# Designs tried in a protein design run: designed miniproteins, single chains, continued (5). Part 100

Each design is a single chain, and the fold is of that chain. pLDDT is the mean over its residues in the fold that is shown.

## One batch from the design tools (miniprotein)

Design m19463
Fold by ESMFold2-Fast:
Structure m19463 (fold): chain A 60 residues (1-60)
Amino acid sequence: DPLLDRPATIEYTLKETPEHREAVELLRKETGDESITVNTVRVGAPLFAKTFRELLELVK
């Protein structure tokens, strides 16, 4: 599974940095991938889109 063998480099521009930064930090903790940042999240992958939504609900 190539997606699991590569670093999670996600390209997505976020506008609300305080709230989304908390969600991204939780996402990094959950996935173990420190390359994910508040300025680079790509919601195209189902795995990341689902997890990111769940984390946003926690930090709202």
Scores: mean pLDDT 52

Design m19464
Fold by ESMFold2-Fast:
Structure m19464 (fold): chain A 85 residues (1-85)
Amino acid sequence: SLFDELVDAAAALVKEPTEENEQAFVDALRRVAEALGLSPEEIQRLVDEARDAWAYGRETGKLYIMGMVLLSIITELWLRERQLK
C-alpha cells in the first residue's frame, strides 16, 4: 500500500539520512497525502515539516528529533486514513 511505502521510506531515512532517502520519503508522503485528499497547501506544509526535521537532524546529529517529527506526520496520516479523527 502507499502507506506501507511511506513507513518503509521513513525507516530507511532514519537508518541512513541521505538526500536520496529524504527524496524517497517526500515522494511517498505526497502520494499518501494526495490519496487522502489533502489540499496542496496542507501537503506542502507536511513536506516542509519533514524537510526541516531532516535538515535539523543532519546538521545537529539529533536524528531522534527527525524520527519523532516523521512519526508524528505518519501518525496523523494513518489516523486520517482509518477515519479515527
Scores: mean pLDDT 82

Design m19465
Fold by ESMFold2-Fast:
Structure m19465 (fold): chain A 95 residues (1-95)
Amino acid sequence: SIFENLSEEEKEALETAYEKAFAEYKEDIMKEYELSEEGAKKLILNYLKYLVKESKGSLEELEKLVDEYYEKGLLSEPVYKLLKAIVDGAKEMLK
């Protein structure tokens, strides 16, 4: 699984939130990085995979890592906004 460190409910929530957020923000990513839709999808999936692995199965830690990486200048604003939308969407589904 792409999110092997998460529970099944957390995986489904993140995957659903990812598809929704990507559909909404994909054009901003494509413009910023001069990528095709497939390229933009792979870019965001690679960020999400890395950050989920570093979070060790915690959505709370994932949120903190997304904010920390943005504050350190490691995420561009369009990437940060999309990742933040994914985390926020997943957290809302798990209430």
Scores: mean pLDDT 82

Design m19466
Fold by ESMFold2-Fast:
Structure m19466 (fold): chain A 90 residues (1-90)
Amino acid sequence: SEAEKQVEEIRKEAEKKLEEIRKFSETASPLEVSQKGTEVLQELARKARQVALENAKHFSVEETSRTSDELAKILNEAAKELGKIVEEKK
């Protein structure tokens, strides 16, 4: 479905951005890594919210709930991975 494609795009973007943060962490301070990671998480959350809002207009409550749950999982996983990267630099 279109909603599934949007969720998949956000997951791929999260994976790509986390890899960029990992490479950045090789030369950056813990503070710089934390700042860049926070910016990435805020942007991903903004995009996820827009997808959820748009889906709420066109899909059933059940479908909207399912896609929102999947987006929340992606954001939670990204936050955990960022936390590990930052902790490894302290």
Scores: mean pLDDT 80

Design m19467
Fold by ESMFold2-Fast:
Structure m19467 (fold): chain A 80 residues (1-80)
Amino acid sequence: MKLPTREELEEQLRKAVLEPDIDKAIETLNKLREVAKKINDQELINRIDQALKTLESIKKIREDMENLKKRVEELQAQLA
């Protein structure tokens, strides 16, 4: 089986970053990281790691926003 080319991996990385579903984006990036390790492309691994760190930070903000929404709903219930 032929491994994907560097150019194909870079296109997949760009497509993953543009994925609106953050969980799917993280999953796709983890799969790309495994392929990058097989071809020993340290520059690509570093780029994927930076993207993953950014997406994990966004996911945490989303969780914090959901917790904030729950607190607002509890306060609204007390005021009703």
Scores: mean pLDDT 77

Design m19468
Fold by ESMFold2-Fast:
Structure m19468 (fold): chain A 104 residues (1-104)
Amino acid sequence: SETELALEAVENAKEITKKWIAKDPRLSPEQQEILKKMLDEVVEKVREANPKSLDEALQLIQEELTKKLKELVEKGVISREQADHIAGVVLTSFIMEGSVLKEK
C-alpha cells in the first residue's frame, strides 16, 4: 500500500539522517544523542498519524520536524543553521527514498 511505502521511506530517511549526524564533526556527542532521539520521536508521530500517501507523510514530517527543531533552537541545544541543515537532510532523504521505493 502507499501507506506502507510512505512509512518505509520515513524509516529509511531516519536511518540515513542518523548516519549523517554520527559523522558530522560540528556536532558534539551530546547534540548527536539529542538529535537522534528527536528523529525517533518525529518518526513515531508520523507512524501514529498513519499517512495515506507520500505527500501526506511529507507534510507530517515537515510539521513535526519544524516543531521539534524550533524547540531545540529555543533551548540553545543547536543553532538555527544546524536546525536548517538537519531539516534539509531529513526532507531530501525522504524524497529520494520515496522515489526509489516507487520504482521497485
Scores: mean pLDDT 86

Design m19469
Fold by ESMFold2-Fast:
Structure m19469 (fold): chain A 59 residues (1-59)
Amino acid sequence: MAMEAREKAAADMMLNGKDPPSPMDAYMGMRYMARKYGMDSAAAAVDRQMARLKERQAA
């Protein structure tokens, strides 16, 4: 699926009080919300956490 669709789906789950299926989905949802609401500092913090998670999951 397209990345933007996945990010939007995760954000929608969080807005409806549901937990996203994985930590990466949770961060993607938070990043989408932060950028949508113009929260640049929060978006940067989420990007940093996502990068760390991706590095940890990379072979």
Scores: mean pLDDT 73

Design m19470
Fold by ESMFold2-Fast:
Structure m19470 (fold): chain A 69 residues (1-69)
Amino acid sequence: MEEAWKEAERVFRGFKIAGEVVDEIETDLTPQQELDAFIAAAGAAMNAESDEEMRKKARETVEKYVKDL
């Protein structure tokens, strides 16, 4: 249960940080594009060890997504 709890906490932090980053970066995206960017950012953030790294990975992921548009 200890490892599962830490994984769950990391997942929740990743989603929260990804949502904040998407809200900060997207200014003219459609709701569909916002959702796609959020999911990609959350997935990238979950692989980070710290909140700072989660934010960095989320921002990089959203920036790449927007650049590909």
Scores: mean pLDDT 74

Design m19471
Fold by ESMFold2-Fast:
Structure m19471 (fold): chain A 60 residues (1-60)
Amino acid sequence: SLENALAAGRQLVAWGMTPEQAARFVITNSDLSLAERRELAAALGVELPEEVLEAKPFTP
């Protein structure tokens, strides 16, 4: 669901989040592969530290 993650990230930026904040939020709240997380960060134009890219999704 990279397409949904990209849509969510762009929507969060439209609502006032920075691209970095939006990317971090989507990565931590989505079950994305490492490759999909890198694509999301690149699409939003942000460089995220490896620690954030490799973070486990939040699943209560």
Scores: mean pLDDT 75

Design m19472
Fold by ESMFold2-Fast:
Structure m19472 (fold): chain A 64 residues (1-64)
Amino acid sequence: SVRVTIRSFEGTEEELDREAERLARENGMEVVSRRSFTLPDGTRVHSVVLRKGDERVVLVATEP
């Protein structure tokens, strides 16, 4: 079964990339996708998905 962890915080795309690189290095996970989009209110959302076998971590940073 796939195990999913979702972590969200307020921060920049650079902060998200730093956290993703740290988790990938420390846990031997692969970065499988990067996405960014803007909500109608102007809030920017950045996401990264990491994977190792059946484990996935989704990191989300929101930038008002």
Scores: mean pLDDT 85

Design m19473
Fold by ESMFold2-Fast:
Structure m19473 (fold): chain A 55 residues (1-55)
Amino acid sequence: MAEEYAERGRKLGEQVAKDEGLSDDEIKRLAEMGEKVGRLVPDSLAHARALGAAA
């Protein structure tokens, strides 16, 4: 489960950075941050963050 959220966070960060036209370094940085956060967040907290509610 944690790994699933880690990958979701990674993909989201990568896609957002690409949409904003950020550099490759920023794309990788946001992807890594999303992956790390997702991996550490429990299922309920991951859902809360996806809804834009910082938990």
Scores: mean pLDDT 69

Design m19474
Fold by ESMFold2-Fast:
Formats: C-alpha cells, structure tokens, sequence
Structure m19474 (fold): chain A 63 residues (1-63)
C-alpha cells in the first residue's frame, strides 16, 4: 500500500526539512509532495489523493 506525505510550506527548503524530520520520527517511507497551498487547500488535496490512489496520506504543515 502506497504512503504519501503531503507537506505545505513557505519554501522548498522548509518543506524538505519538515518531511525529513517527520520520516525520522514516524519510521515510514512515504512519497513526499511539497506544496505552497493553504492548510485548507492541502487538506482537500490529501482527501482527493487518498480517494484516487487508495494510499495512506499524511498531512504536514510547516508554514
């Protein structure tokens, strides 16, 4: 089963750092998607991705 980590951040560097810390703490190996969406937009995208792919989707905000 696929695992996706959807990150919303002000910058690519903040997003990458947040994703790396999340992966280390959780022990999962997700595909990472970094966005500059609002928290509400990111939440909608996470739900759509879960429906379309059947993956477990994790949402992380660093903004």
Amino acid sequence: MKKLLLVTADTEEKGKKGAEEFIKKSGINPEVIITHLSSEEARKLALELAKKTGAEVYLLGTA
Scores: mean pLDDT 78

Design m19475
Fold by ESMFold2-Fast:
Structure m19475 (fold): chain A 102 residues (1-102)
Amino acid sequence: MEAEMQALHEELRRLLRQLGLPEAVIDAVLRLLSRDLEGAKRFINQLRALLEGRDVDRYRPELWPGGDLAKALAAAREMADRLGLSAEAREAWLALMAQMYA
């Protein structure tokens, strides 16, 4: 795999463990990295913003912390569908987005 993908893989694993996500979810998200590198980069940036106390995604108000959870989850499902994720990766993606919203 590319050096960039390996670096993102390690950074994503570190951030997800820091957030206390289950290992099964972490493993599924890492599999997502091999499918959509740019999507994984966006998640890493949103995770960093969340950990730094910044807005998660100012261009997608549905995903803002403290907003409408139902709209945030609907937007997360749409993203999973558009990325063409496997069932396992989709579940991990939705779990990750729910944790970022919380």
Scores: mean pLDDT 59

Design m19476
Fold by ESMFold2-Fast:
Structure m19476 (fold): chain A 59 residues (1-59)
Amino acid sequence: MSEEELIKRIYDKEVAELRAALAADPNATVPSISDPSKKVTVAEQIAEVEKKYKEFLEK
């Protein structure tokens, strides 16, 4: 399923980049994917990305 594979590749890349950032600085902040005007911790961003991916798979 091409669309699901593409979304998984995007998800894997985003999570890998965020996990690398978390490993370098556990207190790093990034613009939220849900609200780009608000900064969140990298750990919170990983949780949001995982939540969005799960919601996509449930539909």
Scores: mean pLDDT 76

Design m19477
Fold by ESMFold2-Fast:
Structure m19477 (fold): chain A 78 residues (1-78)
Amino acid sequence: DEVEKLFYGNSEEIERLYELSFEELPKEELEKLKERLEELLEKLKLFESVLPKELLPKYEETLEIGKKTLEILEEKLK
């Protein structure tokens, strides 16, 4: 259950980043958000081996959202 709580906390932060508007943020802030997202995604991947099978769909959804957010940040940083 502690693993599940940590997983949901990590997933919520990734989902919050996905909902952010990046249009008016300075490049330095976008770079910090990208670094944070990369850390969150690395942490998320560690959960794959320890999560109950019932949470694997949520894991896959969060991973996809995180990857999409990373692509948006990469495009904004070009």
Scores: mean pLDDT 81

Design m19478
Fold by ESMFold2-Fast:
Structure m19478 (fold): chain A 63 residues (1-63)
Amino acid sequence: MSTAEAQALAEEGERGVVRGLAAGDGEAAIRSAKETAQRARELGDERLYERFERAMAQAEAAA
């Protein structure tokens, strides 16, 4: 995956998490982080996977 593609995926995932948390929907925030992490793993981006695994854990703590 190119750096630009990784950045686009990260930005979309981050927007999903932020929207869920802002709406008081922790489940939606967790789902966005989980889906982004899974997509990153499918694309072979282990650093992005680890980033969104941590984002999911933080969203769970915030819910």
Scores: mean pLDDT 78

Design m19479
Fold by ESMFold2-Fast:
Structure m19479 (fold): chain A 61 residues (1-61)
Amino acid sequence: GPELSARLRAAALAEPDSAARSALGELAKGIVHLSPEELRALAAAMPDPRARAAALAALDG
């Protein structure tokens, strides 16, 4: 939902790695309508391990 999308965008802005930041930003934009569980599953499947860790942390907090 929009709150989790906002958390992912905040994580992207805080991310110093440009590739991970881009991946987090795309996740936040592309999947606003997914359930929290579906969003977590997509975060866990992210190919970049740094972006994956940041996304999962943002969705937990």
Scores: mean pLDDT 76

Design m19480
Fold by ESMFold2-Fast:
Structure m19480 (fold): chain A 64 residues (1-64)
Amino acid sequence: SMKDKRIEQLEKDLENIKKQIEELEKLINDPSLTERQKIVYYSARSILEAGADFLEELIKKLKE
């Protein structure tokens, strides 16, 4: 169904966002980073985390 296809696509998008968050977390843990670089990575992570939360809630509602 179209609903099943949409859920499948959203789950793939969520997996991709989670992978990007893991990559940013590795970068943030680099002791050579400047304070400014850390702020940029923290901001990027916050945006991706908000996106992941939105997609998780959307997927949950679509499965109801």
Scores: mean pLDDT 86

Design m19481
Fold by ESMFold2-Fast:
Structure m19481 (fold): chain A 55 residues (1-55)
Amino acid sequence: PLSDLLWTRFQLTGNLDDLRLLVDLEVELGLNDIKRALGLPIVPDEEIVEKYRQA
């Protein structure tokens, strides 16, 4: 998982950009879960993950 990679890299390097990217990814995935629960349109989690993989 991308989240595990970002967390591990942050732990090894102390790079705050990896931590920020991780937080943004988790927030967006969490919002997607909330939207799904409310019956709102969502994008696949895989598309969200890919967006952050390209960052």
Scores: mean pLDDT 81

Design m19482
Fold by ESMFold2-Fast:
Structure m19482 (fold): chain A 106 residues (1-106)
Amino acid sequence: ALAELAARHGVTLETREEVFETEEEIKRRVAELADVPVEEIGVGELDGVTVFGAVRAEGPDAPATLVIAFARRGADGRYRARITVLRAPDQGRLGDFLVAWAEHLA
């Protein structure tokens, strides 16, 4: 399981589903979870799915956080977002986990 892979790398993985009225609210939520300014949130769109991303990495030996959210607008006009928060004791461990996760998706 993804949670088991994260644990092997010393990474804490949390997944949540939240509902928002606007994409700007999702951007603010991602910024809050990553503890970064909202201006640092990366945004991409793929055929009705909006992707939000944020990385906090203050240094190689400092705790690192990655937040990724996938949002889709529902029939009621509200956005349902699946938000994944990854927390690691350092940037290297987070990077190693992300590479291992990408290899498992191939």
Scores: mean pLDDT 85

Design m19483
Fold by ESMFold2-Fast:
Structure m19483 (fold): chain A 73 residues (1-73)
Amino acid sequence: SAMDPYRVGELVTELQNGADPQAIAERAGLPEPLPEITSAEAGARVGTLLMQAFAEREGVETTGASVAPPEAA
């Protein structure tokens, strides 16, 4: 699914339990490693980044398949 809040929450929980941010980023398909969750605000930021990344990745793939391919700088 493009944007799965349950999956995002699961990954945030793993980070809170001491999982490696790089491993979670790779699992989420992110190009950059995630920051470590050291506070509730950091956890919320990570959750937002994961949600945005999933939506962008799926949206870019779907759009690229139907219209012009995604652009990269």
Scores: mean pLDDT 60

Design m19484
Fold by ESMFold2-Fast:
Structure m19484 (fold): chain A 112 residues (1-112)
Amino acid sequence: MREELRRLLEEIERLHRERAGAEEVRRVAERALRLAQEILGLSEEELERLRNMKPEEKEELVRERGDPALAMLIAALEALEAVERGDLDAAYAALGGVAEALRVLLGEEQQP
């Protein structure tokens, strides 16, 4: 798990440096979503319920729970939605949220 979290963080950092396109952003966001789902132990049905929540409800849930895996899941969903809208800037902002949650999950470790 830790190696997967680190690799995902490195991929997000690479996408930012390379200004990668929507298809690569979608691939990374989908991977983040699946990994967060595994960490949280959510069923596909539970994930669909979270996906169908209003943005305000998702924000409140993240705030109340303080769970970085949940924050990562919501950020990944936001990134996928942004890509579908053709809003690549919003997708990268959401990936920034994924990266932030990943750093917390990794114990705020930084490579030199």
Scores: mean pLDDT 81

Design m19485
Fold by ESMFold2-Fast:
Structure m19485 (fold): chain A 67 residues (1-67)
Amino acid sequence: MTVESLREAFSSFPQLDAGQEAALRQALEADPSDEKALIALAASLVRSGREDEALQLVEAFNELYKP
């Protein structure tokens, strides 16, 4: 997956503030299977210019919870 593909996939998600992003990180620590929190956090990271972190987060989730 490329950075551009990741950004396009998350472009439809609402903008998150810093407090909301921190809450999503805590939610994922408490429940690593929370796909909704993962997607929202990854989208926020991409919009913040932290595409590498977003990609790592998505890859880690996919490795653990592959269909």
Scores: mean pLDDT 68

Design m19486
Fold by ESMFold2-Fast:
Structure m19486 (fold): chain A 70 residues (1-70)
Amino acid sequence: QEELENELKKITEEMLKLASQVADLRKRYEEAENAGDEQQVARWREEIDKLKRKIDELSFKKVELGEKIQ
């Protein structure tokens, strides 16, 4: 079904975008750790955790849609 395939593509694109954001935030986290900035370390850790939770939710939805496409 084209609609399900389009939704799967959108989810995949969203996951890739979020993964890129996690990579950027992880770099900022490492820079903050190297600088000894505990406040920034805590901030970036929280942001990374939020994005990881969103990726997990999208990953679950992607699996569910993949099962329906067959």
Scores: mean pLDDT 82

Design m19487
Fold by ESMFold2-Fast:
Structure m19487 (fold): chain A 72 residues (1-72)
Amino acid sequence: EFDEKVEEIRKAIEAGDFEKAIQLATELLNEAWEKGDLVKMVIARYMLREVAEAAEKAGKTDLAEQARNALK
């Protein structure tokens, strides 16, 4: 399940669907937090940073900011 969600986030990034990638990565982070899974929280935070970087490079500064805000 977790690996499937990570793969779905990567596919959304590749497709330029940053809104979907932010939603999925935020859901992943919330699930990891609820379960106290520190390793999965680190991975989810990494995914959000990857989304923010990809969105910024694509000129989607508003979406990059949304991804960064999800880390707070």
Scores: mean pLDDT 82

Design m19488
Fold by ESMFold2-Fast:
Structure m19488 (fold): chain A 60 residues (1-60)
Amino acid sequence: MEEVFEALAEYIKAAVDYALAKLNGDDPQTLAEKQKRLDEAGARFRELEPEFLEYLKSLM
């Protein structure tokens, strides 16, 4: 449960960092690093999402 909220927070943080880097006109290497972190954070959140939904079902 806590892992899902943590993964979501990391995903949002990574998305903001990537958007800011694009707005600042950062170099391609920096953009690639930010995009990799965003992809990794998104994958982690996606992996935990089904377990979170099953938890919510157990409360209903």
Scores: mean pLDDT 77

Design m19489
Fold by ESMFold2-Fast:
Structure m19489 (fold): chain A 69 residues (1-69)
Amino acid sequence: SVLEEVKKLVEEMIAQGKSVEDITEEVVRFLKEKGLDDLADMVDFEGAMMVVLGVSPEETAKRILKIIG
């Protein structure tokens, strides 16, 4: 499922020490490649808010998964 693919993707990026911005950008790219443009736009908007609010990569992953699931 898209949810399982995104979950694996964000877990791998966190393990690699990727930033909130990098995690958000990669998920947006993945969703657009799947033709899920509305979800990609939602993640992109929320990702910008998470950066402004200083949300951790782990909490960012949880919020992204909540948007998709």
Scores: mean pLDDT 87

Design m19490
Fold by ESMFold2-Fast:
Structure m19490 (fold): chain A 99 residues (1-99)
Amino acid sequence: EKEEALRRLLENQLRGVELARRYLEALERGDEEEIERLRKEMEELLKEGEKLAKEVRELGGEEYVREIGARFRALPAAATAREQLDAQRAVLEEALAEL
């Protein structure tokens, strides 16, 4: 159903924010092995996310996807990438709570 598909998509995006936070930490440490591992995980997560987004659109949920995208675009410019990721996580958690 549409709500279930949207929930799966939002959970996928939350996973993406978590991986991005770990990626930033790995960059700060200069951990090249962890950076490459996280890049591969993020690439696979993006492929799964595109599949989930397609499912949501096919179920007529494109309006919800646009609304969430608008919330991301409405976020103020953050001083740090970490603060930006924290704000994105909050938007996604709020969207999940509204389902």
Scores: mean pLDDT 82

Design m19491
Fold by ESMFold2-Fast:
Structure m19491 (fold): chain A 100 residues (1-100)
Amino acid sequence: MPKLDFSASSLASIARLLEHEIRRHADDLEALRQLVGSVAEILDQFIKAHPDSPYAPEFRELRERLLALLADPEATAEQLREALSKAAGLLRKAAEWLAS
């Protein structure tokens, strides 16, 4: 993945795009797994850029969950969607924090 610019507008755009892609690929297990991988990388980059963020512990916990889902061949589309939706909400909160 290319290096991300973690501005408030950038994170808000990523969250919106993620919410759209989750809806678009709701029943596509392969597409959802690719989204989980991409989001795990985004969360890792945010943690490295903002380790002192009040959201850093929640980003770390969610990233570990996303990686566990990727390692699980039995992970369902519903489980992937729930984790991705939580990531979108957390990215939106982080965007609001950066804009403050």
Scores: mean pLDDT 83

Design m19492
Fold by ESMFold2-Fast:
Structure m19492 (fold): chain A 63 residues (1-63)
Amino acid sequence: SSFQFVQEAIKKLSDMIRQGKSLEELAKLAEEERERALKLGDFSAASILDVLVEQLKRRIRRE
């Protein structure tokens, strides 16, 4: 389901945060998961992940 896809993506991002990964690395993973959702035809998951990608990119630009 779209919900499970997003939950799995959030878990990966949470694991990266725990490991001390940069915002740039988080944005890259979120973009990769968004593209994966699109390829699978899961437009709901892709839309949710797109919002997350945009928020991470704005935070990178603001520092």
Scores: mean pLDDT 84

Design m19493
Fold by ESMFold2-Fast:
Structure m19493 (fold): chain A 79 residues (1-79)
Amino acid sequence: VKEIAALDPDSEEYQRLVKEAEELLKKLNIPKQAVIETIKGLAFDPNLSDEAALLAFYVMLKEKIPVSKLGNLALELNK
């Protein structure tokens, strides 16, 4: 989590993780926009980037982070 939060949004690693999150949502047939809007609501920040929202969801699934921490995670990734 700390390693991902330290990544530059323009870095290849950051963009790769965003792409992996999008591909996971496609495989699960989950609407990408619905996930983004839900996480922006949980973070109480309408200016949260779509990429940060997607990465927070992806990290939550991989690291088994509670949904109650998801909004804060998205804010940490919004850089």
Scores: mean pLDDT 72

Design m19494
Fold by ESMFold2-Fast:
Structure m19494 (fold): chain A 77 residues (1-77)
Amino acid sequence: SNEEFVDELLEKYFSDLSAEKQEELRREILTALEQGIISKEEARKIAEEASKEETPEQKFLYVGTEIGMKLIEAGIK
């Protein structure tokens, strides 16, 4: 399921984020996957690139920015 995929992604790449930020990120990625804004392959690539950021805050912001750009491209946001 998309939920299982996102939970595995968070555990692998974002375990250093606070529980609150992990839950926010989980909801954001799940929504984008369920709406077809990003694929699982794209989500994995975004997470991998975000994991290269220096701080948990920057990782969180990177994912939000990338998904935000995809939403704009899709004409939803």
Scores: mean pLDDT 83

Design m19495
Fold by ESMFold2-Fast:
Structure m19495 (fold): chain A 85 residues (1-85)
Amino acid sequence: SLEKKRLELTLKLKEAVDNKDIEKAKKYAKELFELNKKYPFPLSFYEVVGLLLLDTPEAKEFLESQNLPEGMLEVAREVAEELAK
């Protein structure tokens, strides 16, 4: 199911972020982004972090188009910048 696939990818993305594995975080974020393009669903905090790590114009435009909770993008950006060091 789409729900199961999304959950599995989100958990893998969380693990990659927690382990500071930038390449795996980018991989799972890209897979979730492709899935979200076809079947839109609300972004988790980890998906926002992952999309920021992708650092593509498409991902940035997508994030700016989302109705994210106030302050979520700012906090996620701080986390992504810390991970990219």
Scores: mean pLDDT 83

Design m19496
Fold by ESMFold2-Fast:
Structure m19496 (fold): chain A 80 residues (1-80)
Amino acid sequence: MMSLSALKILAAEGVMLAAQGKYDEAEKTLRKALLEAGLSEEEAERITKEAIDLVKQGKNLEALKLVIEAIERAYERRRE
């Protein structure tokens, strides 16, 4: 399992890729981080879509917060 710190780094990387217009790479990176944290495929897809939509609106910090909070909640439920 990836550490919480590694998952947060992937979240930041994904948001940065989306901010650069690299949406396909951003989707893959964010979905990977969310799935590794323990979200279902449906939840990972939903959060990824919401985060990218926020980045398209210039709300990069809100997008990052959304992904990190989802990761932290899922990671706590897995109890490493």
Scores: mean pLDDT 83

Design m19497
Fold by ESMFold2-Fast:
Structure m19497 (fold): chain A 77 residues (1-77)
Amino acid sequence: SEKDKKKLEALEEAAETMLKIELEKSSKSEKEIRLEIAEAVLSMALDLGIKDKEALREILLKFVSEAEVEKLLKKAE
């Protein structure tokens, strides 16, 4: 839905901002930071009642590999 699309766009923007901050400040690897951000995005999307699995996949792919997106989505089922 349009409402879910706007929520996902806001989550994507917040996640991109968080990634930038964490990459500058954290001692963690980029891979670990990206995974933590992807998990946070998925958790927040589920809390917001977002059920569009394909839209979620598209956003998560911006942060982590396709294999890790599939693992995250399977864990959420």
Scores: mean pLDDT 82

Design m19498
Fold by ESMFold2-Fast:
Structure m19498 (fold): chain A 77 residues (1-77)
Amino acid sequence: KRERQEAAAARYEAILEKIKEELLKADPVNSVETMQKAVDQARAVFLATADPEEREWLQQVLEEEAKARKELEEQKK
């Protein structure tokens, strides 16, 4: 149900925030590259420690992101 999806989202955001803060402390000069690296690392860590329900949630989020990106590309035309 929604509560489990919200818990998965909160956990993912907590992982992303921690990694982002640590990487920015290590290399504050390359902030744009650091943000991209943080997202990649957060997804890897989340998936490595995720249960099946959390994996399903992330898959749905990625599908919705792809859908939104495609709609934005269509609007640019």
Scores: mean pLDDT 73

Design m19499
Fold by ESMFold2-Fast:
Structure m19499 (fold): chain A 64 residues (1-64)
Amino acid sequence: DEMLKKMKELFKKLEAINKEIEDIRRKMRRSDAKEREKLRKEMQAKLDEAVAITREMVRISREM
């Protein structure tokens, strides 16, 4: 059941990252050009992290 626990942890992390991405998008709508550029880079880093977690979940599901 360790694989199931790992999958649930990854899913929770993915949900948290998606919420952070939405928070960044809301901040971008209220930001000046310089702050928006910074937030866009932060959002890209979160998107890359979400992709990595999704790939890990796929790997685990194939081993189950």
Scores: mean pLDDT 83

